# Designed miniproteins, single chains, part 57

Each design is a single chain, and the fold is of that chain. pLDDT is the mean over its residues in the fold that is shown.

## One batch from the design tools (miniprotein)

Design m1974
Fold by ESMFold2-Fast:
Structure m1974 (fold): chain A 83 residues (1-83)
Amino acid sequence: AALSYEKAAKIFEKLGTTESKDLAAKSYEKAAKIYEKLGRHDEAISSYEKAANLYREIGLIDEAVDADVKAALLLIKQTLKNM
């Protein structure tokens, strides 16, 4: 499921339109949520960062900030768990 959303996101990124970048960002967010639920924090962080970058490119700044915050919180959680 998560890997399928990543694959879809990569295809949408290749299309390079504003609409396809929005679909790519949303697909990365879905992948990130699945990875987060599975405890796969590194993959979740990477997917949220990719979503944030795509949202920022198309001017969806609030969505980009939300994705960046989710990535940062997961990074903190992973760091605290390893301490």
Scores: mean pLDDT 83

Design m1975
Fold by ESMFold2-Fast:
Order: sequence, then structure tokens, then C-alpha cells
Structure m1975 (fold): chain A 105 residues (1-105)
Amino acid sequence: SDLFERARELFREGLELYKKGDYESARKKFSEAIKLIIKLERQEGRLSVEELELAAEIHENLGKVYEKLGDLKQARLSYLNAASIYRLLFRFDKAKELEEKAKEV
């Protein structure tokens, strides 16, 4: 899917910005990526496993970036969103890790 490939590229760009310490630009790239995933879900009616895995990773990294920006409410919500998706993927240990991280922020 063109939307999925664009979301993956935006996610990669966001990760590079995060590594450089540009947290606000990283947040924007991750937010753009998740909007494309939402559009894809609306068009297709459901997300594939690969698309769910990307969505979970985007939300996890949004949690990290919101922590760096000091937006603890958004950090908690992002970690919980990621955990919910990892539970749908039967990645229970990863979901628990993120639920605990959400309690600590």
C-alpha cells in the first residue's frame, strides 16, 4: 500500500529526528505517520498484522517523544495506545512493559 509505505518512511524520518534531539519535529512526523495508518484502516476496513505492528511502534515512540517534551499526559496515552495494539498482536510481555511505563510517567 502507498499509504503504508509513506507511513513507514515518515516513521523512519521521525526516528532520525529523535536521535538528533529534535523532539518536536519527531512528534510531527510520528503524528503524520499515524494519520496515514488511520486513513488506511478507514479505506481497507481493517489493518494487517504488519500495519498493526507499525502503528504500535509509532505510538510507543510518540510516548518517548512526549516524555522528552514534558507532555506526560500525552506520553501516558501514547504508551497505553501502543500496549492495546500489542495485546491485539498477542505480544503480552511488550504490552505489560508499556502499561508499566505509562504508570511511571
Scores: mean pLDDT 92

Design m1976
Fold by ESMFold2-Fast:
Structure m1976 (fold): chain A 79 residues (1-79)
Amino acid sequence: TEELAKRGEELYKEGQEKKKQGNLEEAIRLYEEALKLYLEAATLAANSGDTETARRLVEKAQKVREELDKAKEELKKKE
């Protein structure tokens, strides 16, 4: 759980950096991977009875989803 959440955070930060560089395609890829890892970590936390950690991870996943959707919209405008 902890390792998945940490990797998700690292990928999310990399995605933000790529978005700042104007590399929307790479940012989208990194955000999708980060979202997947946060949701996987949340599921593992919930299954272990750590409902508080699961809730926080779902919340982080929602923020990543919002940024992912914005990046996809920006990419469509460039096409």
Scores: mean pLDDT 83

Design m1977
Fold by ESMFold2-Fast:
Structure m1977 (fold): chain A 66 residues (1-66)
Amino acid sequence: MMASREAIDRAVALAGEGRFDEAAEVLREAGGDGHSADMAATRAAALYGGEVGRRFAEAAKRLGLA
């Protein structure tokens, strides 16, 4: 199930701060899945660069979201 827009936006903001594990945890707590993680990683990459999106995706994978 896809996480809310608010949860995705908060996760993207945390990823921009380099807080990747906290960003992934926000999506997990909101009931996010692989689609939510992919959307958040894509937005983070667009706003902060591909490295930020990649590091967020790795954190989400560690929590079992992707």
Scores: mean pLDDT 80

Design m1978
Fold by ESMFold2-Fast:
Structure m1978 (fold): chain A 80 residues (1-80)
Amino acid sequence: GLEALREIVEARPDSVEAWELLMDALVAEKRYDEAVAVFEEMLARGLAPTARTLRLLAEAYEALGRHDEAAKLRAEADAL
């Protein structure tokens, strides 16, 4: 469940894969505001975004009606 993925991220905050798995699960469960917050926390921890995290964030922004920001993020992910 999501709680187990959050525990993995807290145990391994330097693992980009752990953050990607948590964001993927949040987007799959349509918890878009939480997926955005997780992305912001990942950046605050000093990790660089990946194409996957940018695409997941874009999907969350699209669902939240932030269409211009979603389009920008998709273009950024495609450039990686």
Scores: mean pLDDT 88

Design m1979
Fold by ESMFold2-Fast:
Structure m1979 (fold): chain A 104 residues (1-104)
Amino acid sequence: MEKGEELLKRGRQLLDEARQAVNEAKTALSKGDKEKAREAIERARQLIDELVQVINELSYEALKAKDEGKEEEYKRLVDGINTLADEVQRLRDEVEKLEAEIEK
């Protein structure tokens, strides 16, 4: 498997885990469990940070593919980066909103 494809798979896995953590925080908050909500938010933040690192590695692999004339690979990696970056922004917005709801 090409390194870029492995990173895209890892990015998707981290995205799913971050979404699960955000949903866990929402569920805990709906039940009044602020402590559990904070723990889930912290986990979501860590997963988002790892996802950003994967996006940075994907950006490097995309530039390498472009330099090597691998147009189709470059396009697939850029499309994946854009999708993951959009989802990171949405997750960050959701985390910020949840943190505001927990504040007394």
Scores: mean pLDDT 88

Design m1980
Fold by ESMFold2-Fast:
Structure m1980 (fold): chain A 73 residues (1-73)
Amino acid sequence: SKADELLKKLEELHEKILKAIENKDWEEVYKLLQEYDQVLQQLGTLDLSPEQQAKLNEIVATIQKKAEEAFKE
């Protein structure tokens, strides 16, 4: 489904964002976050299954936590 394709794209962006955060490459992080926001907006227009919604929530929470940890140092 379109939702599954977008979730896979988020997983790919998730991996790239985490690597960029670990490398403190903030220019790359900002570029990837723009793409991430676009995919999130598209997912927001779709009716997600409970499992898809749980997966989305997990991805978002992980990115937020890692960004906060990196920002502290």
Scores: mean pLDDT 78

Design m1981
Fold by ESMFold2-Fast:
Structure m1981 (fold): chain A 100 residues (1-100)
Amino acid sequence: MEKEIEELWKQIEEEAALAEANWESDPEAAIAHLEKALELLEKLRELLGIETEEKEAAVGGGIEDLKVTYLLSKEKTPEGIELTNLSKTLQTALTLLKLR
């Protein structure tokens, strides 16, 4: 039932690992992998949002809104917190790489 979430998360981990591997040697490749990871996180956000009535009201909301909605609907789990933290980390990393 969470197969789509698990599959997307696995792909995000793979892209993040490739970005980390290329971080020092090829920053352009690292940026491409981070952008792909963020794109996959957008799909994960959409999958999580379709299960909540707040999606229509929160279309302009940030990752904090997604965190609250996810934790309330799925209970407070370490996995849910880590998912939200990784999203913020990837966005920050992408911003820093693009500013360099």
Scores: mean pLDDT 57

Design m1982
Fold by ESMFold2-Fast:
Structure m1982 (fold): chain A 80 residues (1-80)
Amino acid sequence: EVYSRTITITVPEGSELAGKTVELPVAVEASSGVTRIEVVIRDQNGNVLASAVLGVGESATLTVTPKAGETITIEVTATV
């Protein structure tokens, strides 16, 4: 079975967050029943900023540097 979820984050129009690297740790727990996760991070225009494919027990850190006023979309697809 395949499940998908999307999380959208809008970066405020302020200098404090713009141009700073954001780290997003992702992991697949062995006890979850999930066999695979695909994570894709996109900007407002649909450009891929970062992506990872993880199996059971795997982890990765995705990094993005958003611009002020930018909307970041995190797409997570899980396979069980």
Scores: mean pLDDT 71

Design m1983
Fold by ESMFold2-Fast:
Structure m1983 (fold): chain A 85 residues (1-85)
Amino acid sequence: SEGLQRVIDEMEKLLADVRAAVAAAGPLSAAQQARIDALLAEMERRIAELRRILENRENVPVQRVFDLYNEVVARAAEIEAILAA
């Protein structure tokens, strides 16, 4: 689906933007770095699931796509909050 590809592209851009923000951040504690690494891994897993759905042409409820999208956005927001602290 062209719509699903656009969602994946937006999520991959968000992940790249978040990674750039982390790289540009000042000194982080070991605990902050570990939490950010875990959140980035969770974003990657959700994006990988969206790619799998697209590649396998899976018929999933629209709600599942929205849930994955919202989970990626929520993890990005948590990373931004850590970097702002």
Scores: mean pLDDT 88

Design m1984
Fold by ESMFold2-Fast:
Structure m1984 (fold): chain A 96 residues (1-96)
Amino acid sequence: MDAAVVEQMRREAAWLQTRLGLSPAAAQMAVEALRIVGRELRDDDTVEELLEIVGRGAERYAREVLGLSEEEAREVGELAREEARRAIEEGIEVAL
Protein backbone atom coordinates (compact mmCIF):
# COMPACT_ATOMS: atom_id res chain seq x y z
CA MET A 1 0.00 0.00 0.00
CA ASP A 2 1.24 3.51 -0.85
CA ALA A 3 2.18 5.29 2.41
CA ALA A 4 1.01 8.65 1.01
CA VAL A 5 -2.45 7.18 0.28
CA VAL A 6 -2.69 5.70 3.79
CA GLU A 7 -1.69 9.04 5.36
CA GLN A 8 -4.26 10.92 3.22
CA MET A 9 -7.01 8.48 4.27
CA ARG A 10 -5.98 8.90 7.93
CA ARG A 11 -6.24 12.72 7.61
CA GLU A 12 -9.64 12.48 5.89
CA ALA A 13 -10.95 10.16 8.64
CA ALA A 14 -9.70 12.53 11.38
CA TRP A 15 -11.34 15.48 9.60
CA LEU A 16 -14.69 13.63 9.35
CA GLN A 17 -14.52 12.77 13.06
CA THR A 18 -13.81 16.43 13.98
CA ARG A 19 -16.18 18.18 11.54
CA LEU A 20 -19.20 15.83 11.42
CA GLY A 21 -18.80 14.04 14.76
CA LEU A 22 -18.44 10.64 13.09
CA SER A 23 -17.20 7.67 15.09
CA PRO A 24 -13.79 6.28 14.03
CA ALA A 25 -15.58 3.31 12.40
CA ALA A 26 -18.00 5.52 10.42
CA ALA A 27 -15.17 7.85 9.32
CA GLN A 28 -13.08 4.87 8.16
CA MET A 29 -16.02 3.40 6.20
CA ALA A 30 -16.63 6.75 4.46
CA VAL A 31 -12.95 7.20 3.54
CA GLU A 32 -12.66 3.62 2.19
CA ALA A 33 -15.87 4.06 0.15
CA LEU A 34 -14.62 7.35 -1.34
CA ARG A 35 -11.46 5.54 -2.50
CA ILE A 36 -13.44 2.61 -3.99
CA VAL A 37 -15.79 4.99 -5.85
CA GLY A 38 -12.84 7.21 -6.94
CA ARG A 39 -14.31 10.39 -5.44
CA GLU A 40 -12.49 12.91 -3.25
CA LEU A 41 -13.83 14.16 0.09
CA ARG A 42 -15.35 17.65 -0.21
CA ASP A 43 -15.75 20.35 2.48
CA ASP A 44 -19.49 20.57 1.69
CA ASP A 45 -20.17 16.82 1.94
CA THR A 46 -23.15 15.99 4.14
CA VAL A 47 -23.69 12.88 6.28
CA GLU A 48 -26.39 11.71 3.82
CA GLU A 49 -24.03 12.14 0.83
CA LEU A 50 -21.33 10.14 2.66
CA LEU A 51 -23.85 7.37 3.47
CA GLU A 52 -24.73 7.18 -0.25
CA ILE A 53 -21.00 6.92 -1.10
CA VAL A 54 -20.57 4.11 1.46
CA GLY A 55 -23.44 2.22 -0.19
CA ARG A 56 -22.01 2.74 -3.69
CA GLY A 57 -18.53 1.67 -2.57
CA ALA A 58 -19.80 -1.53 -0.96
CA GLU A 59 -21.96 -2.33 -4.04
CA ARG A 60 -18.99 -1.79 -6.40
CA TYR A 61 -16.72 -3.97 -4.24
CA ALA A 62 -19.34 -6.74 -4.11
CA ARG A 63 -19.80 -6.69 -7.90
CA GLU A 64 -16.20 -6.19 -9.07
CA VAL A 65 -14.18 -7.99 -6.37
CA LEU A 66 -16.58 -10.59 -4.91
CA GLY A 67 -18.35 -11.32 -8.23
CA LEU A 68 -21.85 -11.04 -6.79
CA SER A 69 -24.93 -10.44 -8.96
CA GLU A 70 -26.27 -6.89 -9.42
CA GLU A 71 -29.18 -7.66 -7.07
CA GLU A 72 -26.92 -9.17 -4.36
CA ALA A 73 -24.49 -6.24 -4.70
CA ARG A 74 -27.33 -3.72 -4.22
CA GLU A 75 -28.36 -5.54 -1.03
CA VAL A 76 -24.75 -5.37 0.23
CA GLY A 77 -24.71 -1.63 -0.53
CA GLU A 78 -27.93 -1.05 1.42
CA LEU A 79 -26.65 -3.05 4.41
CA ALA A 80 -23.40 -1.04 4.38
CA ARG A 81 -25.39 2.24 4.39
CA GLU A 82 -27.46 1.09 7.39
CA GLU A 83 -24.34 -0.06 9.28
CA ALA A 84 -22.60 3.28 8.57
CA ARG A 85 -25.70 5.22 9.70
CA ARG A 86 -25.74 3.27 12.97
CA ALA A 87 -22.00 3.95 13.49
CA ILE A 88 -22.56 7.68 12.89
CA GLU A 89 -25.48 7.78 15.37
CA GLU A 90 -23.36 5.99 18.01
CA GLY A 91 -20.50 8.45 17.38
CA ILE A 92 -22.79 11.45 17.84
CA GLU A 93 -24.03 10.03 21.18
CA VAL A 94 -20.43 9.55 22.39
CA ALA A 95 -19.43 13.07 21.23
CA LEU A 96 -22.35 14.62 23.17
Scores: mean pLDDT 73

Design m1985
Fold by ESMFold2-Fast:
Structure m1985 (fold): chain A 60 residues (1-60)
Amino acid sequence: AAADAAAEARAGALGTEHRQRVSRIMKELVEKRGEPKSFEELVEYSREVAARIQAELAAA
């Protein structure tokens, strides 16, 4: 119902915000360290992106 629709809309907004954070942090990492050469390097970049997002959320 209306409450469920509002919760889904909020989750969608958070998803968009999360995607924006991922894009910005990933771009900074690529600019500083270069593009990942392998899947393992991509996983390392993803872990660092997640850690930076957690730090930003903790600082809010």
Scores: mean pLDDT 73

Design m1986
Fold by ESMFold2-Fast:
Structure m1986 (fold): chain A 79 residues (1-79)
Amino acid sequence: SAAAARAQLQENAYYAGWLAAKQGIPEETVVTVIANAIAARHADLPPAVRDELVAAAVEAARKGAEEAKKNPDAVVTLP
């Protein structure tokens, strides 16, 4: 389902953001990678729908990065 696909995307993005923060990778790099991946895999979707997916994934990645900074020993948690 579309909801399951979005949940998986957000989970992957959260984990990516978490790892990137632990490695000192800038947020801008993570945003660029997410945007490019969605553009490549969902090129046939309307731009507004792609933008919503990018926004959801970026938000999940930011939450992962914040969690990594606040709780270095924490297990990855979905947004």
Scores: mean pLDDT 78

Design m1987
Fold by ESMFold2-Fast:
Structure m1987 (fold): chain A 83 residues (1-83)
Amino acid sequence: DLAEALEEARREIAAHGEEIAAQIEANRDGFIETARKNADKETLERAIETIRELIELLRRLGAPQAVIDALEALLKDLEELLK
């Protein structure tokens, strides 16, 4: 059943949320430093919008709060690069 398959997928995402959050955090500083040096304002604004859309999608899918928190921290760092 489709609803049951979607619920199982959500549980699998929940089970690996700690790993996903840790991976985001581990790569955050390097990503921000690369963006600060190489991305223009348009590229930064596009990245910010993409991450906002991803957070919204993950919230609707019931992703673990740790994943959402890690992405929101990344989003905040990117927004700071825009001054």
Scores: mean pLDDT 76

Design m1988
Fold by ESMFold2-Fast:
Structure m1988 (fold): chain A 71 residues (1-71)
Amino acid sequence: GLPPPGRFEMTVTNPDGSTASMQGTSTAGVDHRLTQRGNELTEEGWIERAEGTITTGDSSSPVVWERAEPT
């Protein structure tokens, strides 16, 4: 069976000093691994899909990060 969904978290700091954070869930195959440490994201292999919400200051928007299928 497929592995259970993981958690995706990331924080981005823009040159103007504003910050944006993203949180969501990801799916991964048996040979893929996503390691999250605080606000840092490390990927071993590749991730199929991550979904979440990006928040910048008082604004929030849905975000999806996905890879093309490796055929």
Scores: mean pLDDT 51

Design m1989
Fold by ESMFold2-Fast:
Structure m1989 (fold): chain A 98 residues (1-98)
Amino acid sequence: MKENKELYYEVLLNIRKAIAGEETDIPLMNKVRDAIKEGKLDEASKILKEIHEKIKEALENLTTEEKVEIVVKLLKEENKLTEEVEKEIEKAREEEER
């Protein structure tokens, strides 16, 4: 797998978290979130532009198929969290019935 693919996946995941108002593992994304919250839109735009340039460089080395794989991976990660929660609920239900 190409290193740029992992970087792109992590950036997309952290962008999603920042937009949702969640804390991210990338300090730069946390700065974007905080700047938006404080109304410092010019500062947020500058940081987002730097992130966009890095994403663009990573994307230029990716095929269409690799881009699709990244999207599928993000969707699977969301589904996996849902399945884990459902499994915990089923286990709790079985324990209560005993």
Scores: mean pLDDT 62

Design m1990
Fold by ESMFold2-Fast:
Structure m1990 (fold): chain A 65 residues (1-65)
Amino acid sequence: SHMEKKEKEYRERRLKLMEEALARISQIQAQRKATGDFKGYMEQLAELNKEMQEELKRLEEEYKG
């Protein structure tokens, strides 16, 4: 059904978004370890979190109903 396909597409896009976020977190953590820049680390994580929240909201709105 259209609903089942829509739910599957939402889950797949959400999973991809989470996988991309985890990869970026790993890169940010590696950069912090290399540089010792804790402030830059926190700022990058805050920006990533903001981006993720905005992308999740867009997905929810797209798959609303």
Scores: mean pLDDT 84

Design m1991
Fold by ESMFold2-Fast:
Structure m1991 (fold): chain A 86 residues (1-86)
Amino acid sequence: SAEDEEMARKAEEMARELEERREEAIAALVAAGASEEVARAAVERLLRAAKEAAENVRAGKMNAEEAHKLIGQAQAEVAALVEAEA
């Protein structure tokens, strides 16, 4: 559907933005209490989730809502990772 195509493009855009703002995102997580290695792992986790969501939606394996949930799970996992280090 058009909704699924839009979601795939948004996930790809999120991945590009994360790559572009990588150092900024890492610095923000370190400021929140994470070690540099945990911050790096967290940003990589988010990036992978965004790319995976885009791929699965494009392949017809996920709809837009499932992709939203996948990205949301990654965000929650990142928050938990930072909290565990703080």
Scores: mean pLDDT 83

Design m1992
Fold by ESMFold2-Fast:
Structure m1992 (fold): chain A 79 residues (1-79)
Amino acid sequence: SLEEAREIAKELGAEEYYDEALKRGHVTADSILYATAQDLVEKGEIDKAKALAERAREMGREVTADHIENIIKIYEKKK
C-alpha cells in the first residue's frame, strides 16, 4: 500500500523522494518505490536504494525489487 511505501521511505530518510513521486502522479506503491529508488541512485545514496529493494522484496513485491536492483547495477557499472 502507499502507507507501507511511505513508512519505508521515512525509515530510510527518503520521505522527500516519496513526496516528489506523489507530486509527479505516481499513485501505486510499486511505481512510488521505483521512482524513489531511481532518485536515491541519482543522488548516489546506493545503500538506501539497496535497503528499499530489500523492503520491497519483504513485502512480496519481487518484480519491483528486481527492477530497483537492476537500476543499482546499471549505475554501479558506470563507475
Scores: mean pLDDT 79

Design m1993
Fold by ESMFold2-Fast:
Structure m1993 (fold): chain A 85 residues (1-85)
Amino acid sequence: SSSRINQLLSEIRELLEQARKAIEAGDIERARELIDEAIRLMQEARQMAENDPNITPEQRQEIIFAEAEVTVLRMLVYVLEKERA
């Protein structure tokens, strides 16, 4: 539903904010956990959006932007983990 999609988007935004703060603090392990959780919620939001004829253009755009941010942060965490190894 539209309400559930909005709830998921809010949770995703909070997880990504926490992930950025974890990266800034050097807690790369915590950042990875937060990003993985955001990916799971994003996949749920995307499936709901694809099956909801009443999905708004704003909700679709927010999902796309969240997917882009997750991709960038995931790549950054991967690079930082490799540099520590």
Scores: mean pLDDT 85

Design m1994
Fold by ESMFold2-Fast:
Structure m1994 (fold): chain A 93 residues (1-93)
Amino acid sequence: SAAEAAASEPVRRFIEDLVAGINPGVMEPTTEEGKRFAAEAQREGAEARRRVAALEEQYRRTGDPALLDEARAIPERLLERAFREGGRIFGSL
């Protein structure tokens, strides 16, 4: 996608790890903007995981497949936004 194309492979992996709540071993932000982005990505990732877990729990109770579709869409939308913003901040320009 255009969002992924805006970020180099190491930057993309760094963003994926931040969102997933994994400690990124590939780079450390040195700028104030980069540090704020990293903190926000980790926060939004944690929030997304809580929302997904709640939807999956509801699915186990109800069997409503729309809940699984929503659970899938949450991390996809988050990563799309994170790649666009992170690509601008850390990108390979």
Scores: mean pLDDT 76

Design m1995
Fold by ESMFold2-Fast:
Structure m1995 (fold): chain A 103 residues (1-103)
Amino acid sequence: VVEAGLALGELASLGRRLALLIRQTVGEELGEETRRALEELVDHLADILLLDPETAGRFAREARRRVEELLREIERTPREGSLRAHEAVREFRDRAASLLASL
């Protein structure tokens, strides 16, 4: 549980940085949408953590790794990277919601 909670906390921190970078690169609207999707993702994962900590931990680590990749991609191709990052965050949010519904 502690390890899964740490992974979730790391994801939340990196996600906030990602949303801020998207806001600075593409604009306020997309940045705010990304931040909201990340908040929903973290909330779903927190609920999964109560039901299945191992699954929550694995999902949080996968999402964290992807966010780290997207941060590097935005550094190389700011506009395209930001659009892909927004899409990826929404996909992870939807996957987490579906996973929670299956538990």
Scores: mean pLDDT 85

Design m1996
Fold by ESMFold2-Fast:
Structure m1996 (fold): chain A 75 residues (1-75)
Amino acid sequence: SAMDARLKVEVTLEDGTVKEVIAESYAEAMEAIAKATGGQAIARVLSIKQEGNTIEAVVELEDGRVVHIKITILP
């Protein structure tokens, strides 16, 4: 694939549940996020921050839930 980086994806739900997966592409990372949220679309991005190899976002889903997403680019 065009993106051969491995990604560590962490999704923290409102109840404090953390869902972690290692994705082998950006497409797999997006699929993992969708699966972790129960298929809910992102209604809006509340915050996004990139520091080095890590992206952290707080997003509001269409069902009104707020989730924290952390993506780390692995070596």
Scores: mean pLDDT 79

Design m1997
Fold by ESMFold2-Fast:
Structure m1997 (fold): chain A 60 residues (1-60)
Amino acid sequence: GPSAEAAEAADRGGARYAIESASAGKVPTNAEASQGGAEGAVRAGHPRADAEAAAKLGAA
């Protein structure tokens, strides 16, 4: 399963995606926010599979 570090990175990615979407005049969907979280975790050095799992846990 995803590490605590992957979960934290996914949470930060989702928050950043929400801020960027709001700045662009867009309200992100739950799926788009989850993808933002996964991208944040991948950028932090976590494998994509772990990043996606962490983002799903944050969304659930």
Scores: mean pLDDT 63

Design m1998
Fold by ESMFold2-Fast:
Structure m1998 (fold): chain A 81 residues (1-81)
Amino acid sequence: AEEEVKRVIELFREAARIAEAQGDDILASMLLMAASVLEIAVKNGKAEEALKDAKEIAKLLAERAEKLGIEEAAELLREAA
């Protein structure tokens, strides 16, 4: 669970970099905030809950990225879900 959450955090940070490069600072900020929240949950021993939340957040942010036309970020986030 912990290692899986860390993988999702990496995907969120990569998707954030893509969003920022395409000029979408709001999506980038949302992804970085989500990554930070998941990192804190893992540090507090809540990796199983964090993994469930990570998958749901990835789904929601993937839909947002698709609607914004940021297809590369959406693809990475679908992989995280």
Scores: mean pLDDT 84

Design m1999
Fold by ESMFold2-Fast:
Structure m1999 (fold): chain A 58 residues (1-58)
Amino acid sequence: SVLEEHGEVALVVRDYIANKDKEAARKRLAEIHGPELADSILKMVEKGLAEGAARRAA
């Protein structure tokens, strides 16, 4: 079961959105899944935030 890892990732993403500390989020994600997955997760989060902002601005 990977539910605990998914829960931890969700908390890291929440903290990143609240505090906008990309360095802290990247470091913590890399500790959980390694640097390659950490970068992929952050890119997905940034894309989602950018698309959400674009939709609200339209």
Scores: mean pLDDT 72

Design m2000
Fold by ESMFold2-Fast:
Structure m2000 (fold): chain A 70 residues (1-70)
Amino acid sequence: MKKPKVIGAKGGAPEHLPPEEQARRREVSTAAGNAAKKELEKLEPSVDANTRAGQAGRAAYEAKRAELEA
């Protein structure tokens, strides 16, 4: 059987956190991921495109985190 092993890989929400905190962290991660994907879709495949997508995702993460902490 296939057992997907993504627990504890990259940005997995801790299971012991309250559901509200887990949902909030998922929103932040989803916003960052969506921003990075949108940036990649606008750019041609290159090393610079990957770097820009990563920066866009990080900026979206910081912006969303600031929004939720405000």
Scores: mean pLDDT 65

Design m2001
Fold by ESMFold2-Fast:
Structure m2001 (fold): chain A 115 residues (1-115)
Amino acid sequence: DDDKLIESIENPVAKVLASILKEKGLEGVEAIANLSRETVIRLAELIIEILEKKLKKEEQIKRFEEFIESVPEEEKENLRIVLESLLKWIENSSEEEKEIFKALLEQALELEKEK
């Protein structure tokens, strides 16, 4: 039950990411729950940059592959699943949806970094 899993997530950044994926019926909710705090924070910062700079798909894929290579071996597969779903979400979302997602991630990052 993805709803129950999302409710159990204490990291506000991971909770926002999981909620966005679930809302669009994309894979990765369980994968997000298995990422470390540091990886989740870096993921949110990367997504904010992609959305803010309006990076093209080729640059998004390049940044995602570089990110996967930079994380511990045990996180690589879960991160790949999440990034594939986020790539699909970015391609299929309106500019308004992207702006809302960016704002939610920025707020969640501020809250998490204060801990």
Scores: mean pLDDT 86

Design m2002
Fold by ESMFold2-Fast:
Structure m2002 (fold): chain A 68 residues (1-68)
Amino acid sequence: SEFGEHLRISAERARENGMPLTAEGLLEGAKLADEGKIAEGLRVAGEGALKSGAEEGAKGAFELADEL
């Protein structure tokens, strides 16, 4: 899905910024998004971001999941 692809691009950027847990969460979220589980994918991505200290990324993911 386009959303899954967007999460994979975000994961690559997280990896480049030294946030491997955020990258892993984003990749897991992308797999869920490809299965049509968009809100669940966003929550998983946000949890990974929080574990890496990426508060703004986590906030964005959780806010978007709440809108779905």
Scores: mean pLDDT 77

Design m2003
Fold by ESMFold2-Fast:
Structure m2003 (fold): chain A 85 residues (1-85)
Amino acid sequence: MSKEEIVEKALEIIKSRLAKENVDKELVDKAIEQLKSDDIEVVGEALTTIATQGDEEAFEKLKEVLENPNPVLLELLKKIVESES
C-alpha cells in the first residue's frame, strides 16, 4: 500500500469517528501539534483526541499535517488502516 493510500484510508476511518457536537478545540489544537512528535505514544493519543473530539475544522488541520507525515505518524496510520481491514 502506498503512502497516499494509507493516508486516504486513515482519513476516511478518522472522519467516520469525528465528534459532531462535542468539540474541545483546545485539546484538538494541542493534538494537532502533538502529531509532529517522534514519540509513537504521544502521536497515538493525539490521533485518538482528534478522532473523538475533532470537528470538520480539526479534520482539515489533520489533512494538512498528513500531507507530509513523519515516519512515526505514518506507521500509526498504517496500523489504523490494518486494524479496520
Scores: mean pLDDT 76

Design m2004
Fold by ESMFold2-Fast:
Structure m2004 (fold): chain A 93 residues (1-93)
Amino acid sequence: KEETVRRVTELVIEGALNDDPEGAIREVKKVAPSVKEETIRQMIEDAHYAMKMIALGISEEEARKDPRELSREEKEEAIRKLERLREEALAAL
């Protein structure tokens, strides 16, 4: 269960980072075949907004209203920031 959630999250993030929702859907379906394609697409969209919030330092409401698309470089920077925060949180425990 925990391993499945972790793997699905990794695949969704990769799909958002690479702008490859079809690839992400295929890979998620291999790991969690019961998850609907609609749900996977929503998760990828949510990941895009999360990356935008982190990259630009704005709220979710602002991210949804801002028509600017993030570059691959900006998405990669957002992911690196998230990874660093996770490492710091784990080290603090």
Scores: mean pLDDT 73

Design m2005
Fold by ESMFold2-Fast:
Structure m2005 (fold): chain A 65 residues (1-65)
Amino acid sequence: SMAADQAFLEEVQRIAAEYGLERVEFSGKTLSVRLSDQRPEESRAGAAEISALADERGYVVRIVP
């Protein structure tokens, strides 16, 4: 449902903010995640959490260097 998709997007954005990811963008079923050079370990952990959630929801995650 649209409500479930909105909740998923909000959760992804929350994780991105918490873990210091530079930017998260989505296009259709693809999520593009940019890691932070200033917080590399934290942003990798956040990207991993987003990837796990995305996989369950049928999204593809691409890491942008």
Scores: mean pLDDT 77

Design m2006
Fold by ESMFold2-Fast:
Structure m2006 (fold): chain A 55 residues (1-55)
Amino acid sequence: GPELEALRTEISEAVSKGDFDKAIALLNKLISQATDPGEKAALEESLETLKEESK
């Protein structure tokens, strides 16, 4: 829905600004709200990448 679309946009903005902590938090929210297994898998892969970047 619009909330999930807004979350995706905000994640992209956080990443482009280098705010990886925010991007990680938003990705966790998106994963919890996503219902598509393929989408969840892609988001979890992105989450792992961002966790490494946040160090």
Scores: mean pLDDT 79

Design m2007
Fold by ESMFold2-Fast:
Structure m2007 (fold): chain A 69 residues (1-69)
Amino acid sequence: GILDKANEEARKILKDAPDTREATVKAVGEALRLIGDALDEEFKLFENGDTSKLSPEALAAYERLLAER
């Protein structure tokens, strides 16, 4: 799913970053932005009623969060 791809890319960014404080801060910022963008895309698909592109795990997590409200 979209979130799974973003998580994999985020992990790669963090792993490939130089072991310095400045590089780590930048890598974390880029990783968080990728995850945020992916969450926005999945939420948009959910709002439109198109859940076919969500991972089964992401769909189950969203449904559980909605049920708790």
Scores: mean pLDDT 69

Design m2008
Fold by ESMFold2-Fast:
Structure m2008 (fold): chain A 61 residues (1-61)
Amino acid sequence: DEIEELKKKYEIYLSKNEFTEEEKKVREKRFELHLKLLEGKLEPQEVEDEIRKEQEEIDEK
């Protein structure tokens, strides 16, 4: 299952890198968007819009 393999790789990636809580939150949200895209729950444009919105919120802080 490609989705399960991707989840395992992402968990390993997070565990091997010392991210801050904010960095982990951003990466988790983007990973969830990617999973939803693969599951067909979101279209590519919706993923781009969510990423853009999150980036604007981070830049405004």
Scores: mean pLDDT 71

Design m2009
Fold by ESMFold2-Fast:
Structure m2009 (fold): chain A 62 residues (1-62)
Amino acid sequence: DAAAKAAAAEQYRKKAAELLEESKRYQDLMGKEPERGEEYSKAAAEKFQEALAYQGKAEKLE
């Protein structure tokens, strides 16, 4: 139970970290291709929100 919850929380935190890196990559693309900035901004925001959701799932399991 506690060990299983800890393992699940760790997986969620790893997923959140991956999503944060994806968000940062989209932010970098906004600088390189500003004409597509709205597309990249929406993608970055979406990935960031998904990361926060996974962090929340991990915290709920604590």
Scores: mean pLDDT 84

